# Designed miniproteins, single chains, continued (4): the designs that were tried, part 27

Each design is a single chain, and the fold is of that chain. pLDDT is the mean over its residues in the fold that is shown.

## One batch from the design tools (miniprotein)

Design m12914
Fold by ESMFold2-Fast:
Structure m12914 (fold): chain A 61 residues (1-61)
Amino acid sequence: MEAIRNKRVTLDQMVEVFDKAEKEGLSLEEFIERVLALPDTGVPMPQGLIDLLEAAAELVK
């Protein structure tokens, strides 16, 4: 949870990861790992994306 909340990525980077996850059939766990591996841009993530990723992380426990 905290790692997701502190991640600073752009919407564009999120779209790229989502597109790859969809095309490659990645699991929610793999998707979260990809997002956390993105370089920190210093731009805070939209709250909606943070909420969505936290919900996804809850499901992959």
Scores: mean pLDDT 69

Design m12915
Fold by ESMFold2-Fast:
Structure m12915 (fold): chain A 78 residues (1-78)
Amino acid sequence: SEASEVTREEFKRTDEEAKSLSPEERRKLVSRTIARNLLMAEAITLTGLSREEFEELMRTEEGRRELGRRLDEAVRRL
């Protein structure tokens, strides 16, 4: 339920941003948002991060890189 709500909010935010972009940029933004939603659900499940912790990491490029490393490490341990 909570994951579905977060996904809906992300899609709404992406739609608002997409309205100001070219069709090509909009397609890229939508694709990135889908990937981000999948990453968020998996990251929360695999790493035990809270939604707030995930959002903090996603605010910066360095944070997103760190999140990627943690997710990769968690997957490798499977």
Scores: mean pLDDT 66

Design m12916
Fold by ESMFold2-Fast:
Structure m12916 (fold): chain A 103 residues (1-103)
Amino acid sequence: DKEIKEILEKMLEILRKHKEEILKRIKEFAESGEPSEEAQELAKRIIELLTEPARNTPSMSVEERGMLAGLIVLASELLVENKVEEEDEVMKEIVELVKKLLE
């Protein structure tokens, strides 16, 4: 679907523009402990939706795929724990894109 492709393209644009900041935030999250079971299940569904072969998704490097997966897990945890309001503007924008995928 066109909307899912546009959301993925916007997420990749943010990830490429704010690479260092996003990598640091993902690392801090990974060091804070394991994601909740609810966040892991939500992230799995979102990743499957974004990476479905039938959608002809944009080409990503191995690093970009890893970052996108980590970012989706982080955004899913923030949504499950209702901690979005505590995050910076970049992370809030990413969470809003994730919410649009869940509509």
Scores: mean pLDDT 77

Design m12917
Fold by ESMFold2-Fast:
Structure m12917 (fold): chain A 84 residues (1-84)
Amino acid sequence: SREEEVLLMAAQLFYERKDEYDEETRKRVEEEIAKKLGIKVEDLFFEAVIEAGVIELELAVLKKYEELDKLLEEAEKLLKELLA
C-alpha cells in the first residue's frame, strides 16, 4: 500500500542519516517503523534497503519522477513526525 511504501522509504532515509541521531532516538524510531510495518526490528534494515530501493528504481526506470519526489516528500514528513 501507499502507507507501507512511505514507511519503507522513511526507514531508508532514517538509516542513511542514522549517525545524525542519538542511540535512544534511533532505537525508538526503528521500533515504531517496524511496529507500523508489522515486522521485527531486526528485519527492518533489510526490508528498508531492498523494498524501498526497488520502489525508487521502479519509479525512476518508468520516469515517474514527480511520483518519486512526492513519495520522498511524504517519507521526509513521516520521519520528522517519528523523530518528534
Scores: mean pLDDT 84

Design m12918
Fold by ESMFold2-Fast:
Structure m12918 (fold): chain A 74 residues (1-74)
Amino acid sequence: LTDSQLDALLDAMAEASERGDREAYALVLELLQAENQRLGGPDNTVPGNVSEADEAAARAALAADPEAYRARFS
């Protein structure tokens, strides 16, 4: 990801969190995690512009229906 793409994803995550759109939030988080893994391997952490509570909510939402989220954005 370029810096502008990363900023756009973080912005989209914040907007999704603000709207309560947990599916969109979870997808953006998954994309950020995938990019971090690509750049630094499985030990990388998503950059900290999002609260831990919001990240936990996004992870819970993704865990509840991961296939629907992935299919929606294929």
Scores: mean pLDDT 60

Design m12919
Fold by ESMFold2-Fast:
Structure m12919 (fold): chain A 99 residues (1-99)
Amino acid sequence: SAALERTIAEERAQVARLEEQLKTYLPEGLTAEEVRELAERQALLRIAATAAELPELDDPELREAARLFREAEELAEVDEEKALELAERAVEHVRKALE
């Protein structure tokens, strides 16, 4: 999907820009590595969210990430711990898709 490809490219560019910014500015209370890990996780979650909005996906890892993200959204206000676990699994499937 062109939309998913654009989201992946945009998120990769944002993470790269954050790494450059961390050389000159570090948020209070966080290490540079913690900020990078948070940014990377957010980027992968945004890719999973974009995949969840698409009716058809060719990549089986992105399909599973989309499914897990949809389940996480449904559970977010009912079972926060399970929703977070599903979101983390979605992130892992996005990582595999990008390998």
Scores: mean pLDDT 77

Design m12920
Fold by ESMFold2-Fast:
Structure m12920 (fold): chain A 100 residues (1-100)
Amino acid sequence: MNPRLAELARELAQKLAQANHEDLAFLVGELVIRLERLGLEEVALEVLEVAKELLDQGRLEEVERLIREVLALVEDKSLSPEEIKERIRALIAEARARLA
């Protein structure tokens, strides 16, 4: 695992658990493992960076939506890794637009 990805995943999971969202903390771990297996570690890092920014802004519902939508894409057996990457980046762009 990329050391920066591992560090960010740990930090985000810890913050979510402290906010009494242990379910989301678990899903952060699942998201990282699933994307790493697809060779999409860079995309996983981008997702966790925007999720952290959303959490720091108090947008917990947006964090939950982003994590769950990314996992739904990863679980879709009809999508290639390239299609998953493109769709996740679209979700990141939407989330970042809401931060601006």
Scores: mean pLDDT 84

Design m12921
Fold by ESMFold2-Fast:
Structure m12921 (fold): chain A 83 residues (1-83)
Amino acid sequence: MARLQGEIDLGMAMIAAAVVKTTAPAVKAIDDEAEREASLKELRRLIRQAERLVDRAEELGAREADIEAARAAIAEARKALEE
């Protein structure tokens, strides 16, 4: 059961990272400053949730290669968000 939970956690983290990476350019293009900042805050929250999911998956014994892939995806999403 723990192994399956770790795999689910990594899957959810990868989805969150993909969402942030895909939506970041559109969010940055929002003309309303307050709406843009609120959306950026939500994307940063998704990144933090993805990081926590990866940490939990590592504790549950997920494969190192899968953990590294998830961390790389999160790093790419963070770059898209902060650049």
Scores: mean pLDDT 84

Design m12922
Fold by ESMFold2-Fast:
Structure m12922 (fold): chain A 71 residues (1-71)
Amino acid sequence: MVEEEVKKMGEYLLESERAKKAGDYETSSRLTARSVGYAIRALGIGIDEGKIEEASELILKEFKKVEELVK
């Protein structure tokens, strides 16, 4: 489901930012790559289900949520 992939994207982004703040740039980079992978999967599911706009909005909302949490 799009929501499940978007949730995992956000979780990996948040962990990536926390690793970066701790000075662990290697872990941060790997977690960012995983987050991007989940974003691509969410978009792919959105295409297959004919819900591209909904999938895109969920991804953007999750990005803003993580951005707010890491301030």
Scores: mean pLDDT 84

Design m12923
Fold by ESMFold2-Fast:
Structure m12923 (fold): chain A 80 residues (1-80)
Amino acid sequence: MDADIADTQALIAQVQEQRKRDSSISRNSKEVRQQYDEAIDSLQAAIEALRAGDLAKAREYVSRSVGYMLRAVGILVDEE
């Protein structure tokens, strides 16, 4: 559980760096930032669920964060 929390915190840091890179090159930087912000919020909620021992909620929040990240990538692809 501590390892899962640490891994999720590391993932949040990676998503924050990706948000910085993708928003700097995007024509829709505000929308890209919004999708990544929602992903980061979902990952933070996953950490809280892990601390509470609710693995089902943690998995749901991680799945939701992936959905937001895919939407951010979709915006970038549509710009090509």
Scores: mean pLDDT 83

Design m12924
Fold by ESMFold2-Fast:
Structure m12924 (fold): chain A 66 residues (1-66)
Amino acid sequence: SEAEKKLEEAAKEGQEIVQQGLEEAKKAQQKDPENGEKIALKIVQQAVGEATELMGKTYKEVLEKL
């Protein structure tokens, strides 16, 4: 139960990171017609990476405390 709550909290935080990344990527793509797509892709990749790392770290911490 507590393990599930921690994972749910990390998942919510990860979703927020990805959502913020998508909004920033969208703005970058609209502001720079030449480089915006490349910049947008990097922003999305960074956000997804951060969310993935958060989930992995939380999962390991939860398993060690069980």
Scores: mean pLDDT 82

Design m12925
Fold by ESMFold2-Fast:
Structure m12925 (fold): chain A 70 residues (1-70)
Amino acid sequence: MLSEEARAKIRARLREALPQASEETLERLVRRAENDALALKKAFRLEEVTDGIIELAVDIALIDYQVEQA
């Protein structure tokens, strides 16, 4: 699991990008971004999830959400 700090940063960024999203939608996107952040951390052999990884994971989740809405 990500740290509470990292999770809070993901949640805040997603809420800022999607201010009208339901709580259910937000939680789904947070979970996907967390999973992507952990996968990226492992793939790049990083010691911890960086702000750059958080931003990338958020961007991936937002792109995926936009594709679902198309």
Scores: mean pLDDT 80

Design m12926
Fold by ESMFold2-Fast:
Structure m12926 (fold): chain A 65 residues (1-65)
Amino acid sequence: SSRLSGAMIRAMGIALEYGLEVKVEKVGDKTVITLIGDDEEKLRKAEEELKKIAEEEKSVEIRVV
């Protein structure tokens, strides 16, 4: 959907802004976005921004590694 596509674009932009690796997977009806990095502060900030997107679009799930 256009809503999901917009959420994906915003999520990828946030990950790039924080210099984090991002993995995107479809699991059933959900799009799982995994943030990968070793900087806990950057991971926390990016996760907070991405969780706002997940609150608006229930088909998006955020994970951190």
Scores: mean pLDDT 77

Design m12927
Fold by ESMFold2-Fast:
Structure m12927 (fold): chain A 100 residues (1-100)
Amino acid sequence: SLSELIEELERIKEELEKAKTKEEVIELARRAIRLIEEALKLNPNAPEDLKRSLEAIRRRIEELIAKLEAGEISVEEAKERLLGLIDGALEILREIEALK
């Protein structure tokens, strides 16, 4: 359900605070992408603007993983950016939930 996806994304946010390695941040980022993709599949009738915003966040998380894997950003900077992207996704998912 959408509420379960929101709860799982909140748990990823908590795990992100404890993450110390590049590999841990990448794993959490990949989990966030999977949850966003699942939310889009479960909510095909959500407003197009909200779906486009979620897709944009998913793409930004993918770009973040690529930069982190390439050594272009620090683990600390990647955590900060990922946290902001997760907060953005949570805001949109809560808006979709409120429409039901």
Scores: mean pLDDT 89

Design m12928
Fold by ESMFold2-Fast:
Structure m12928 (fold): chain A 83 residues (1-83)
Amino acid sequence: PSEEQIEFEINLSLVLMVGAVSQIENKRPVGAYDDEIVEEMIRKAEELNDPESAKIFREKLEKDPEKAYELAVKELEELAKKI
C-alpha cells in the first residue's frame, strides 16, 4: 500500500478507537469524534480506493462499540508491524 493509504488507515483506526471508547464509557469527548469527521473519512477512503475500510468502521461503531475498539487496536498493531 502507498504511504498515504497507510497513514489514512492509521488515522481511521485512531478515530474508530476514540469513538468506541467514548461509546463504551458513556463519555462525549470534545471534538474527538462526530459525524462530520466520520463522513470526511469515508469520502477520503473513496478517493483512496478504500471505501470498504470506512464502511466497516461505521458499521462496527454503530453495532458494537466494544468490538470496534478491539478491531481498531488490532488494525493499529498490524499497521505498526508493516513499518
Scores: mean pLDDT 56

Design m12929
Fold by ESMFold2-Fast:
Structure m12929 (fold): chain A 90 residues (1-90)
Amino acid sequence: SRLEELFKKAEEYAELAKSEELDEEYGRELLKKAHELLTSGEATYEEVLKELEELKKKEGKTGSVYAAMALVYQREIADLLKDSEPEVYD
């Protein structure tokens, strides 16, 4: 299911972030921009995650990008659980 896929990705990126040096200010800025785009509806979760992957390739701030990606996946999980709880409990 999409939920299982998102849980695996959130855990994977969180673990990857733990193995890298964290630029906390950069990570915080990335997360703020991601949440602004998602909250305004200017970008989808897929578009935000693709932008973070591109920033990782260009900027080399790997730990901060992985941390931001993990938190974006956690936000998508939370959004899906709000509307899907009646479908999970038969």
Scores: mean pLDDT 78

Design m12930
Fold by ESMFold2-Fast:
Structure m12930 (fold): chain A 77 residues (1-77)
Amino acid sequence: MEKKKIIEEVLREMGFDEETAKKIADYIVQGKEDEAIKILEEVLRKHNPDLPEDEIRQRAKDILELIKSTVEEKLKE
């Protein structure tokens, strides 16, 4: 429960809506990182329609890595 809540909070702080944040958090907790990345890509594409696909993919991966780092740091405390 704590890990999922941390992920949801990070995503909400980034401007993701509650339902989207919950879906992404659920996939990450289940180890379905590819599914989480796909949702991140869809949201990024919607808000940044002029960005090339490779940049959208990279940004989605960067967000996932930031989430993982934040979860790891908060679990140390």
Scores: mean pLDDT 81

Design m12931
Fold by ESMFold2-Fast:
Structure m12931 (fold): chain A 58 residues (1-58)
Amino acid sequence: MKSDLEKIIELAKKVIETGKKNNVPWEKIQSYLDEIMAAPTVEEAEKIAKKKIEEFKK
């Protein structure tokens, strides 16, 4: 039901929420969002988002 763009936006929201929850600076969150938005496929965007979220939790 969701387009590829909508899926990427959902991943970006998760990165923003997790980053803010873990007191990550906005500049760093913005950099990670740029990486997600630059991903050529949704699968690659998901891998990037998952990696960044895991890094925020450590």
Scores: mean pLDDT 77

Design m12932
Fold by ESMFold2-Fast:
Structure m12932 (fold): chain A 80 residues (1-80)
Amino acid sequence: IKNIEESRKVLQELRKKLGLTPEELLERLKAEAAASGVPEATAEFAVALVEGDYEKVKEMLVKEVKDEEKVEEIIEELKK
């Protein structure tokens, strides 16, 4: 949870430093992910966190964690 919040802050600061919109950040992260062999889903997840798209974050976390109660707890903490 705290690591997710820290990652969100880092990505928001990076976006501001580069003068990118959230959409431009997503495109850039997808390109970096492809170049590094990292799944595109990782880039989409990071941008969803930065945007505060908690529905998308929840959908992606459920696929990975497979524990709906744990995912709900994480989402509620992120909303605060």
Scores: mean pLDDT 66

Design m12933
Fold by ESMFold2-Fast:
Structure m12933 (fold): chain A 90 residues (1-90)
Amino acid sequence: MTPEQELALAAEIRARLEAAAALEDDEALLEEMRKRVGEAAGRDVSGLSKAEVVLAYARLLLVEGEPAPSPGVAEARALLLELQAQARAE
């Protein structure tokens, strides 16, 4: 991947992740996401943004083979699957 392609991909990832996070308005689900991400990482995640928490939780569910509980998590999971497919092709 060229630096220009990497920059464009990073911008697309950011925009899609922000859009996915905007779909997530359930505070109880966000607290559950933070809890599970923190437990899996073994660290404090209180400083993570909403978008970062949604992405980390989507990654955790993908690794565990669990279904996405919300549209926001489903979009973040789809993004991760696309990135994995691109990495395998390169």
Scores: mean pLDDT 74

Design m12934
Fold by ESMFold2-Fast:
Structure m12934 (fold): chain A 68 residues (1-68)
Amino acid sequence: SPREVLLQFAGAAFELMKSDPRVSGEAQARFIEVVIEYQTDPSITPEEARERLEKILKENGIPIPPLP
């Protein structure tokens, strides 16, 4: 499902963020906030959540992992 694809994407992206010592705990927290908001707010689509996550990755210089 689109939800499962997005959550798998988020997991892969978060592993990249955790492994980069230049990524702040603040940036990691913002990434997790988007994932939590997506899971708890039914108005947020998988596409909107993905755009928000990709923005955080780009702002932190993390390469965007391929979708599963």
Scores: mean pLDDT 82

Design m12935
Fold by ESMFold2-Fast:
Structure m12935 (fold): chain A 72 residues (1-72)
Amino acid sequence: GPLSKEEAARLILEIGKADPRVTPEQLAELEKAYEEAKNPETGDIAVVKAMNILKEAGLEDEAVEALAQRSA
């Protein structure tokens, strides 16, 4: 199902924090991309949109692992 606002932000930020290449500025860009991709009424985001945000940041492999663990 879709990621809740809190779940999506936490997953994106946790992945960004785990990668030492990701700067605080890039974390802010990830958060902005998530805010733009979310459903404006519910705050939820589709998993595919969250994956695209992380892929654009070069974090696709970490995103796949994190989302798989969350879904199990």
Scores: mean pLDDT 68

Design m12936
Fold by ESMFold2-Fast:
Structure m12936 (fold): chain A 115 residues (1-115)
Amino acid sequence: MEENFERLIAEAEAAGLDPEVLRKAYEAYKNKDYVGFLEAMIELARQGHPLAALALREVIREYLKKRGEEFDDSAPLSAREVAERAQKLFDELTPEEREKLGKIAAEKFVEAVES
């Protein structure tokens, strides 16, 4: 996993993007700070990072599924739109729900990075 984060940081720097949010995500992941990881994914998606947007779409889908709702993916959402929906959801969550959804974000991000 460390090698994958190092690669993503190098790719972000090469693309002229700020790698500091990826460094924050890695530190949160390493420390099992899933709330901090979820916050980092929201910021990365706001910057247009496709893997962060993918992880957040899965988080939103799981949250809505638990509430008996479906994630409407019939209209494509931009990474920024996904980030804004995830931020609103995050602000309404209990600390326990933030931890749980942050863990899902970490799992989905790792799956996407390793694929």
Scores: mean pLDDT 77

Design m12937
Fold by ESMFold2-Fast:
Structure m12937 (fold): chain A 85 residues (1-85)
Amino acid sequence: TEKEIEKKREEFKKEYEEAKKLLEERGDEEALELLERLAEYTEWVLEIQSRNPGITLSELSAEEKAKLASYQPLADALRALAERQ
């Protein structure tokens, strides 16, 4: 539902803001740029889910699945960084 999509967006925003603070403290501009690209990608994923409620990964194209898979390790790394705070 739209409410579930909004909850996911809020959860990501919280993780994003914590990771951003840590990276800004380090002066890690490369990681900050990657974080912003991840945020843009996350918004795109949530937009797809909002348009197609209940869509599964199997319904995505091969290119979309590859793009999603390429960003998952980055997202996990950034979340781990935020959790250590």
Scores: mean pLDDT 71

Design m12938
Fold by ESMFold2-Fast:
Structure m12938 (fold): chain A 82 residues (1-82)
Amino acid sequence: MSQEELQAIFEESLVDGYLDKEGLINLLRQTSPVELSDEFLEFQAEQIIALADKDGDGKLSREEFLEFARKTPNPVLRKLAE
């Protein structure tokens, strides 16, 4: 996946400049190299929000998500932050 494709998917996943649980599930589904269950995607999205959500609103700003993406072992998400 190209950097441009990753940026497009990320921008499409934002709602009013924030990445909510549904947007994060969409981003994870689009960037996953394997087919994941909806239950696993929901679990992953909830864990990412819990780790990266600094203000406790249940949403990630662009900055919060990109900081998470730089630290993640997921190479595709890390590429998004480069």
Scores: mean pLDDT 74

Design m12939
Fold by ESMFold2-Fast:
Structure m12939 (fold): chain A 71 residues (1-71)
Amino acid sequence: SEEELQKKLEEMRKAIEEKNVSKAAQIALDIAREFGKWEEARKTFIDLLKKHFNMSEENAENYLKLYELRG
């Protein structure tokens, strides 16, 4: 449901605020797998890393790719 999706997005944001990038990446993959919202999950994850860590888009995308390769 949309409510469950919003809850997962908020959990991802919370994980990034707590400096737990690996947890946020796992939540992004969960959103992609459960809701088929890969593009939305990826975009939100990248935006959060750029905002909270002043990370470049390329570096943020590479973090997510690392977790994709492990799954």
Scores: mean pLDDT 78

Design m12940
Fold by ESMFold2-Fast:
Structure m12940 (fold): chain A 77 residues (1-77)
Amino acid sequence: SEVEKNLAIITSTKSSKEEVREALEKLVKLIEENPVEVEPLAPDSTYRLAVLSAAKEAGLKLSEKVVNWLSAQLKKM
């Protein structure tokens, strides 16, 4: 899926900053077009930390709802 493809890019150590930014922007657009509220994972969750790390690398500030959704999608992979 497009979600899984872009999640693989943001979690890959081989991805450039530009690739991570493009992948995150595509994922943000997907959640904004289909808003879904998800239960937050623990603050120290590896999935949540991976999303926050990718956002920092890309220079993006993500809303809590986007972080929660992306973290949940990573956990399902």
Scores: mean pLDDT 81

Design m12941
Fold by ESMFold2-Fast:
Structure m12941 (fold): chain A 94 residues (1-94)
Amino acid sequence: DPEKLQQIIENLQQAGPYLSPEVVELLIELYRALLENKSEEEMAEIGRRLGEALAPFLRELARKRGLSEEEIEESVEALIEHYEERGRELARNR
């Protein structure tokens, strides 16, 4: 779904000075994999890697907002699972 990829890019642009080259490279890899008709499992793996690359930004933001370390790690796990599932969904909906 190209609209979901655009939403991910927009959300990362809104992260401002926290955006990393690694995240941009993973978004390009995800888009290329989608165009190459990669499997759900391969797309999920790219999504998981994207979630992992975003995790440090979420941890920093959540700490500044006063969340506990337990709440931060639960949020990080949910973020990684979310992007893994989005990778699968992109493969299913092509």
Scores: mean pLDDT 75

Design m12942
Fold by ESMFold2-Fast:
Structure m12942 (fold): chain A 57 residues (1-57)
Amino acid sequence: SHQKIKLETLKLLFLAAIGSEEFIIERSADNAELVAQNRASRETLLERIEEIEQQLE
């Protein structure tokens, strides 16, 4: 269905965003505030992926 394709696409986009967040965390390890902000963002993206996976069931 169109909805399934949309959800699968969003999941892929969020996975790519997580990779970007992880790259920033690694490169900014000496900046505790930036690391904390990017870790929080990454956790939010993981929650969004879990919601999508539940909708795909």
Scores: mean pLDDT 81

Design m12943
Fold by ESMFold2-Fast:
Formats: structure tokens, C-alpha cells, sequence
Structure m12943 (fold): chain A 98 residues (1-98)
């Protein structure tokens, strides 16, 4: 299943690089990143459940980044990281079924 993850990330990165500039605002880069990920997942024909887990993990990664930048309490950041780990485990399990 690891080759599938690599394919998704490689394609998403290719789409991202074609659309995002280094000087683009963080919020715009976040939007382009999530859009690129969604397009890569659809092009590869992954099941909806798997696609939702990939997107959910990416969204949580941005939420963790934003929380850290805002100086959120450690407990709040820890809760977000725990959710990200749970989604990662679910994604690994679903990819193993492919």
C-alpha cells in the first residue's frame, strides 16, 4: 500500500508546484495544497473513504500548524495530534485492503 501513498503525494506535489508560487500567502498555499491533494486522489481512483481520510489528515496538519502559530494550549495541540494519528492508522488499515 505504500506505493499508493507515494503516488498520491507525488501527483499532489506536481499539481501544487504548477499552481502555487513561493510568495503566495499561507492561506492560499493551504487551499492549493488541499485542492491538489483532492485532484490527485480522484485521478488515482481511490475509494471515497480513503480519499476522505487523506484529506482529513491534511486538514488536521494545517489546523495543528495554525494552532501552534496562534500559541494555543499544549493540551489542545496534543488533542489535534492524537486525532491525526488515529486518522493515519485508519488510512493505513484501509490502504492495506486495496
Amino acid sequence: FLPVVDRVLERAAEIFRSRAGPEDPVEKKKEISLESLREALEELGLPEEVRELFVGMAELSFEIYEARAAGAPEAEIDALERRALELAQQLQEKLAEL
Scores: mean pLDDT 81

Design m12944
Fold by ESMFold2-Fast:
Structure m12944 (fold): chain A 91 residues (1-91)
Amino acid sequence: EKKKIEEAKKKAAAVGANTAILTATTKSPEEAVEAAKEAARKEGLKNGLSEEEAEELVKEIEPGLKKIAEAAHNGDIEKALELAKETIEKA
């Protein structure tokens, strides 16, 4: 139902955001975004999203993931966490 889909999207967005933060501390923002997109897609599918729904979610959160990765790469973890919260809430 609608509630389960929304919860699955939020879980996928959370995994994506966390992956962007962790990866950006050791790799480029571009690599962090690609890793985060893949992690979010896999988590969405695991939690019952269709391939189409998972792809749409990844496209919706990609701008947020880019901002998160840039902030984390620059060492601004507080800003990265704020952006992660916004990205998850919009999912």
Scores: mean pLDDT 86

Design m12945
Fold by ESMFold2-Fast:
Structure m12945 (fold): chain A 58 residues (1-58)
Amino acid sequence: GPAPSEEEKLDKLNAFIAKLVKEHPQDSELIIREAEKEMEKLGMAESVKELYLEGLRQ
């Protein structure tokens, strides 16, 4: 199918991260790694990716 919109990408990413945090709340390294992989898979812009990951690392 067609590539998702930027808004759909963010919604999908947020849902994925929320589920991952719930399932692995004590594994921040895994959460960050999987977030990076999902962002790459979704084709998100590097600037958006960097800001989101910085938020997760804080």
Scores: mean pLDDT 77

Design m12946
Fold by ESMFold2-Fast:
Structure m12946 (fold): chain A 95 residues (1-95)
Amino acid sequence: TIAFKVTNSDGVTTYVGVSKLPLGPITEEAREDLLASARLHRDSGAVGVQLPDGTGVTVASDKLLELSGEGAAKIALDAIETVMKNGRSLEQVPL
């Protein structure tokens, strides 16, 4: 597992854990699974999805506690897309 610290343009910090790299594109089914996870689990401060290749992705942030399921899913999706674009150039966090 590899963990990354991601800060978006609004100054929101998230921690993205991935079981492997590189990440493939997020499918429509993965987006729906992420939204379902956000609706059920955002109150834990973490949401997750498993990609079709078996790669697990988890996004954690205290900001998720303040958002709707849709808002939490958007923050998580934006963080995952940042890891997809930048990968190993992002700040890695010890587990």
Scores: mean pLDDT 76

Design m12947
Fold by ESMFold2-Fast:
Structure m12947 (fold): chain A 70 residues (1-70)
Amino acid sequence: ALAQHLADNAVYALEQAGNTEAAEKVRKYADEGDFEKAYKIAEDALKQNPSVLTEAAVKAVKRAYELAKA
């Protein structure tokens, strides 16, 4: 599914940013179909430690959340 693929991209970006805890939480909630919680985790990660990779993760999981609503 496209939403799951976008969530996987967000997980990869968070892992590359060194935030393995946020990456694992995003994966868990995405696997449960809870893209809203996954998006919140990515947003909180960005607020705590801003980076280009964490911004990419937020954008990817936000798109997954928007697609899951449609």
Scores: mean pLDDT 84

Design m12948
Fold by ESMFold2-Fast:
Structure m12948 (fold): chain A 60 residues (1-60)
Amino acid sequence: MEEELRKQVEELRKKAERYQKGADIARDNATTPESQQVADRLRKKAEEYRKKAEEIEKAL
């Protein structure tokens, strides 16, 4: 029921938040193309998890 989907959303939101924080830190320290790539990768991960959470929320 709703309970299972809510737990999935919470899990995905937490993962997104963790990756977002990592991306923010990496971005602040991004002085080279390589470090910029790291920040971009982490941000993509965060977006991925947020999208997944949104999809599940829409199904609710």
Scores: mean pLDDT 79

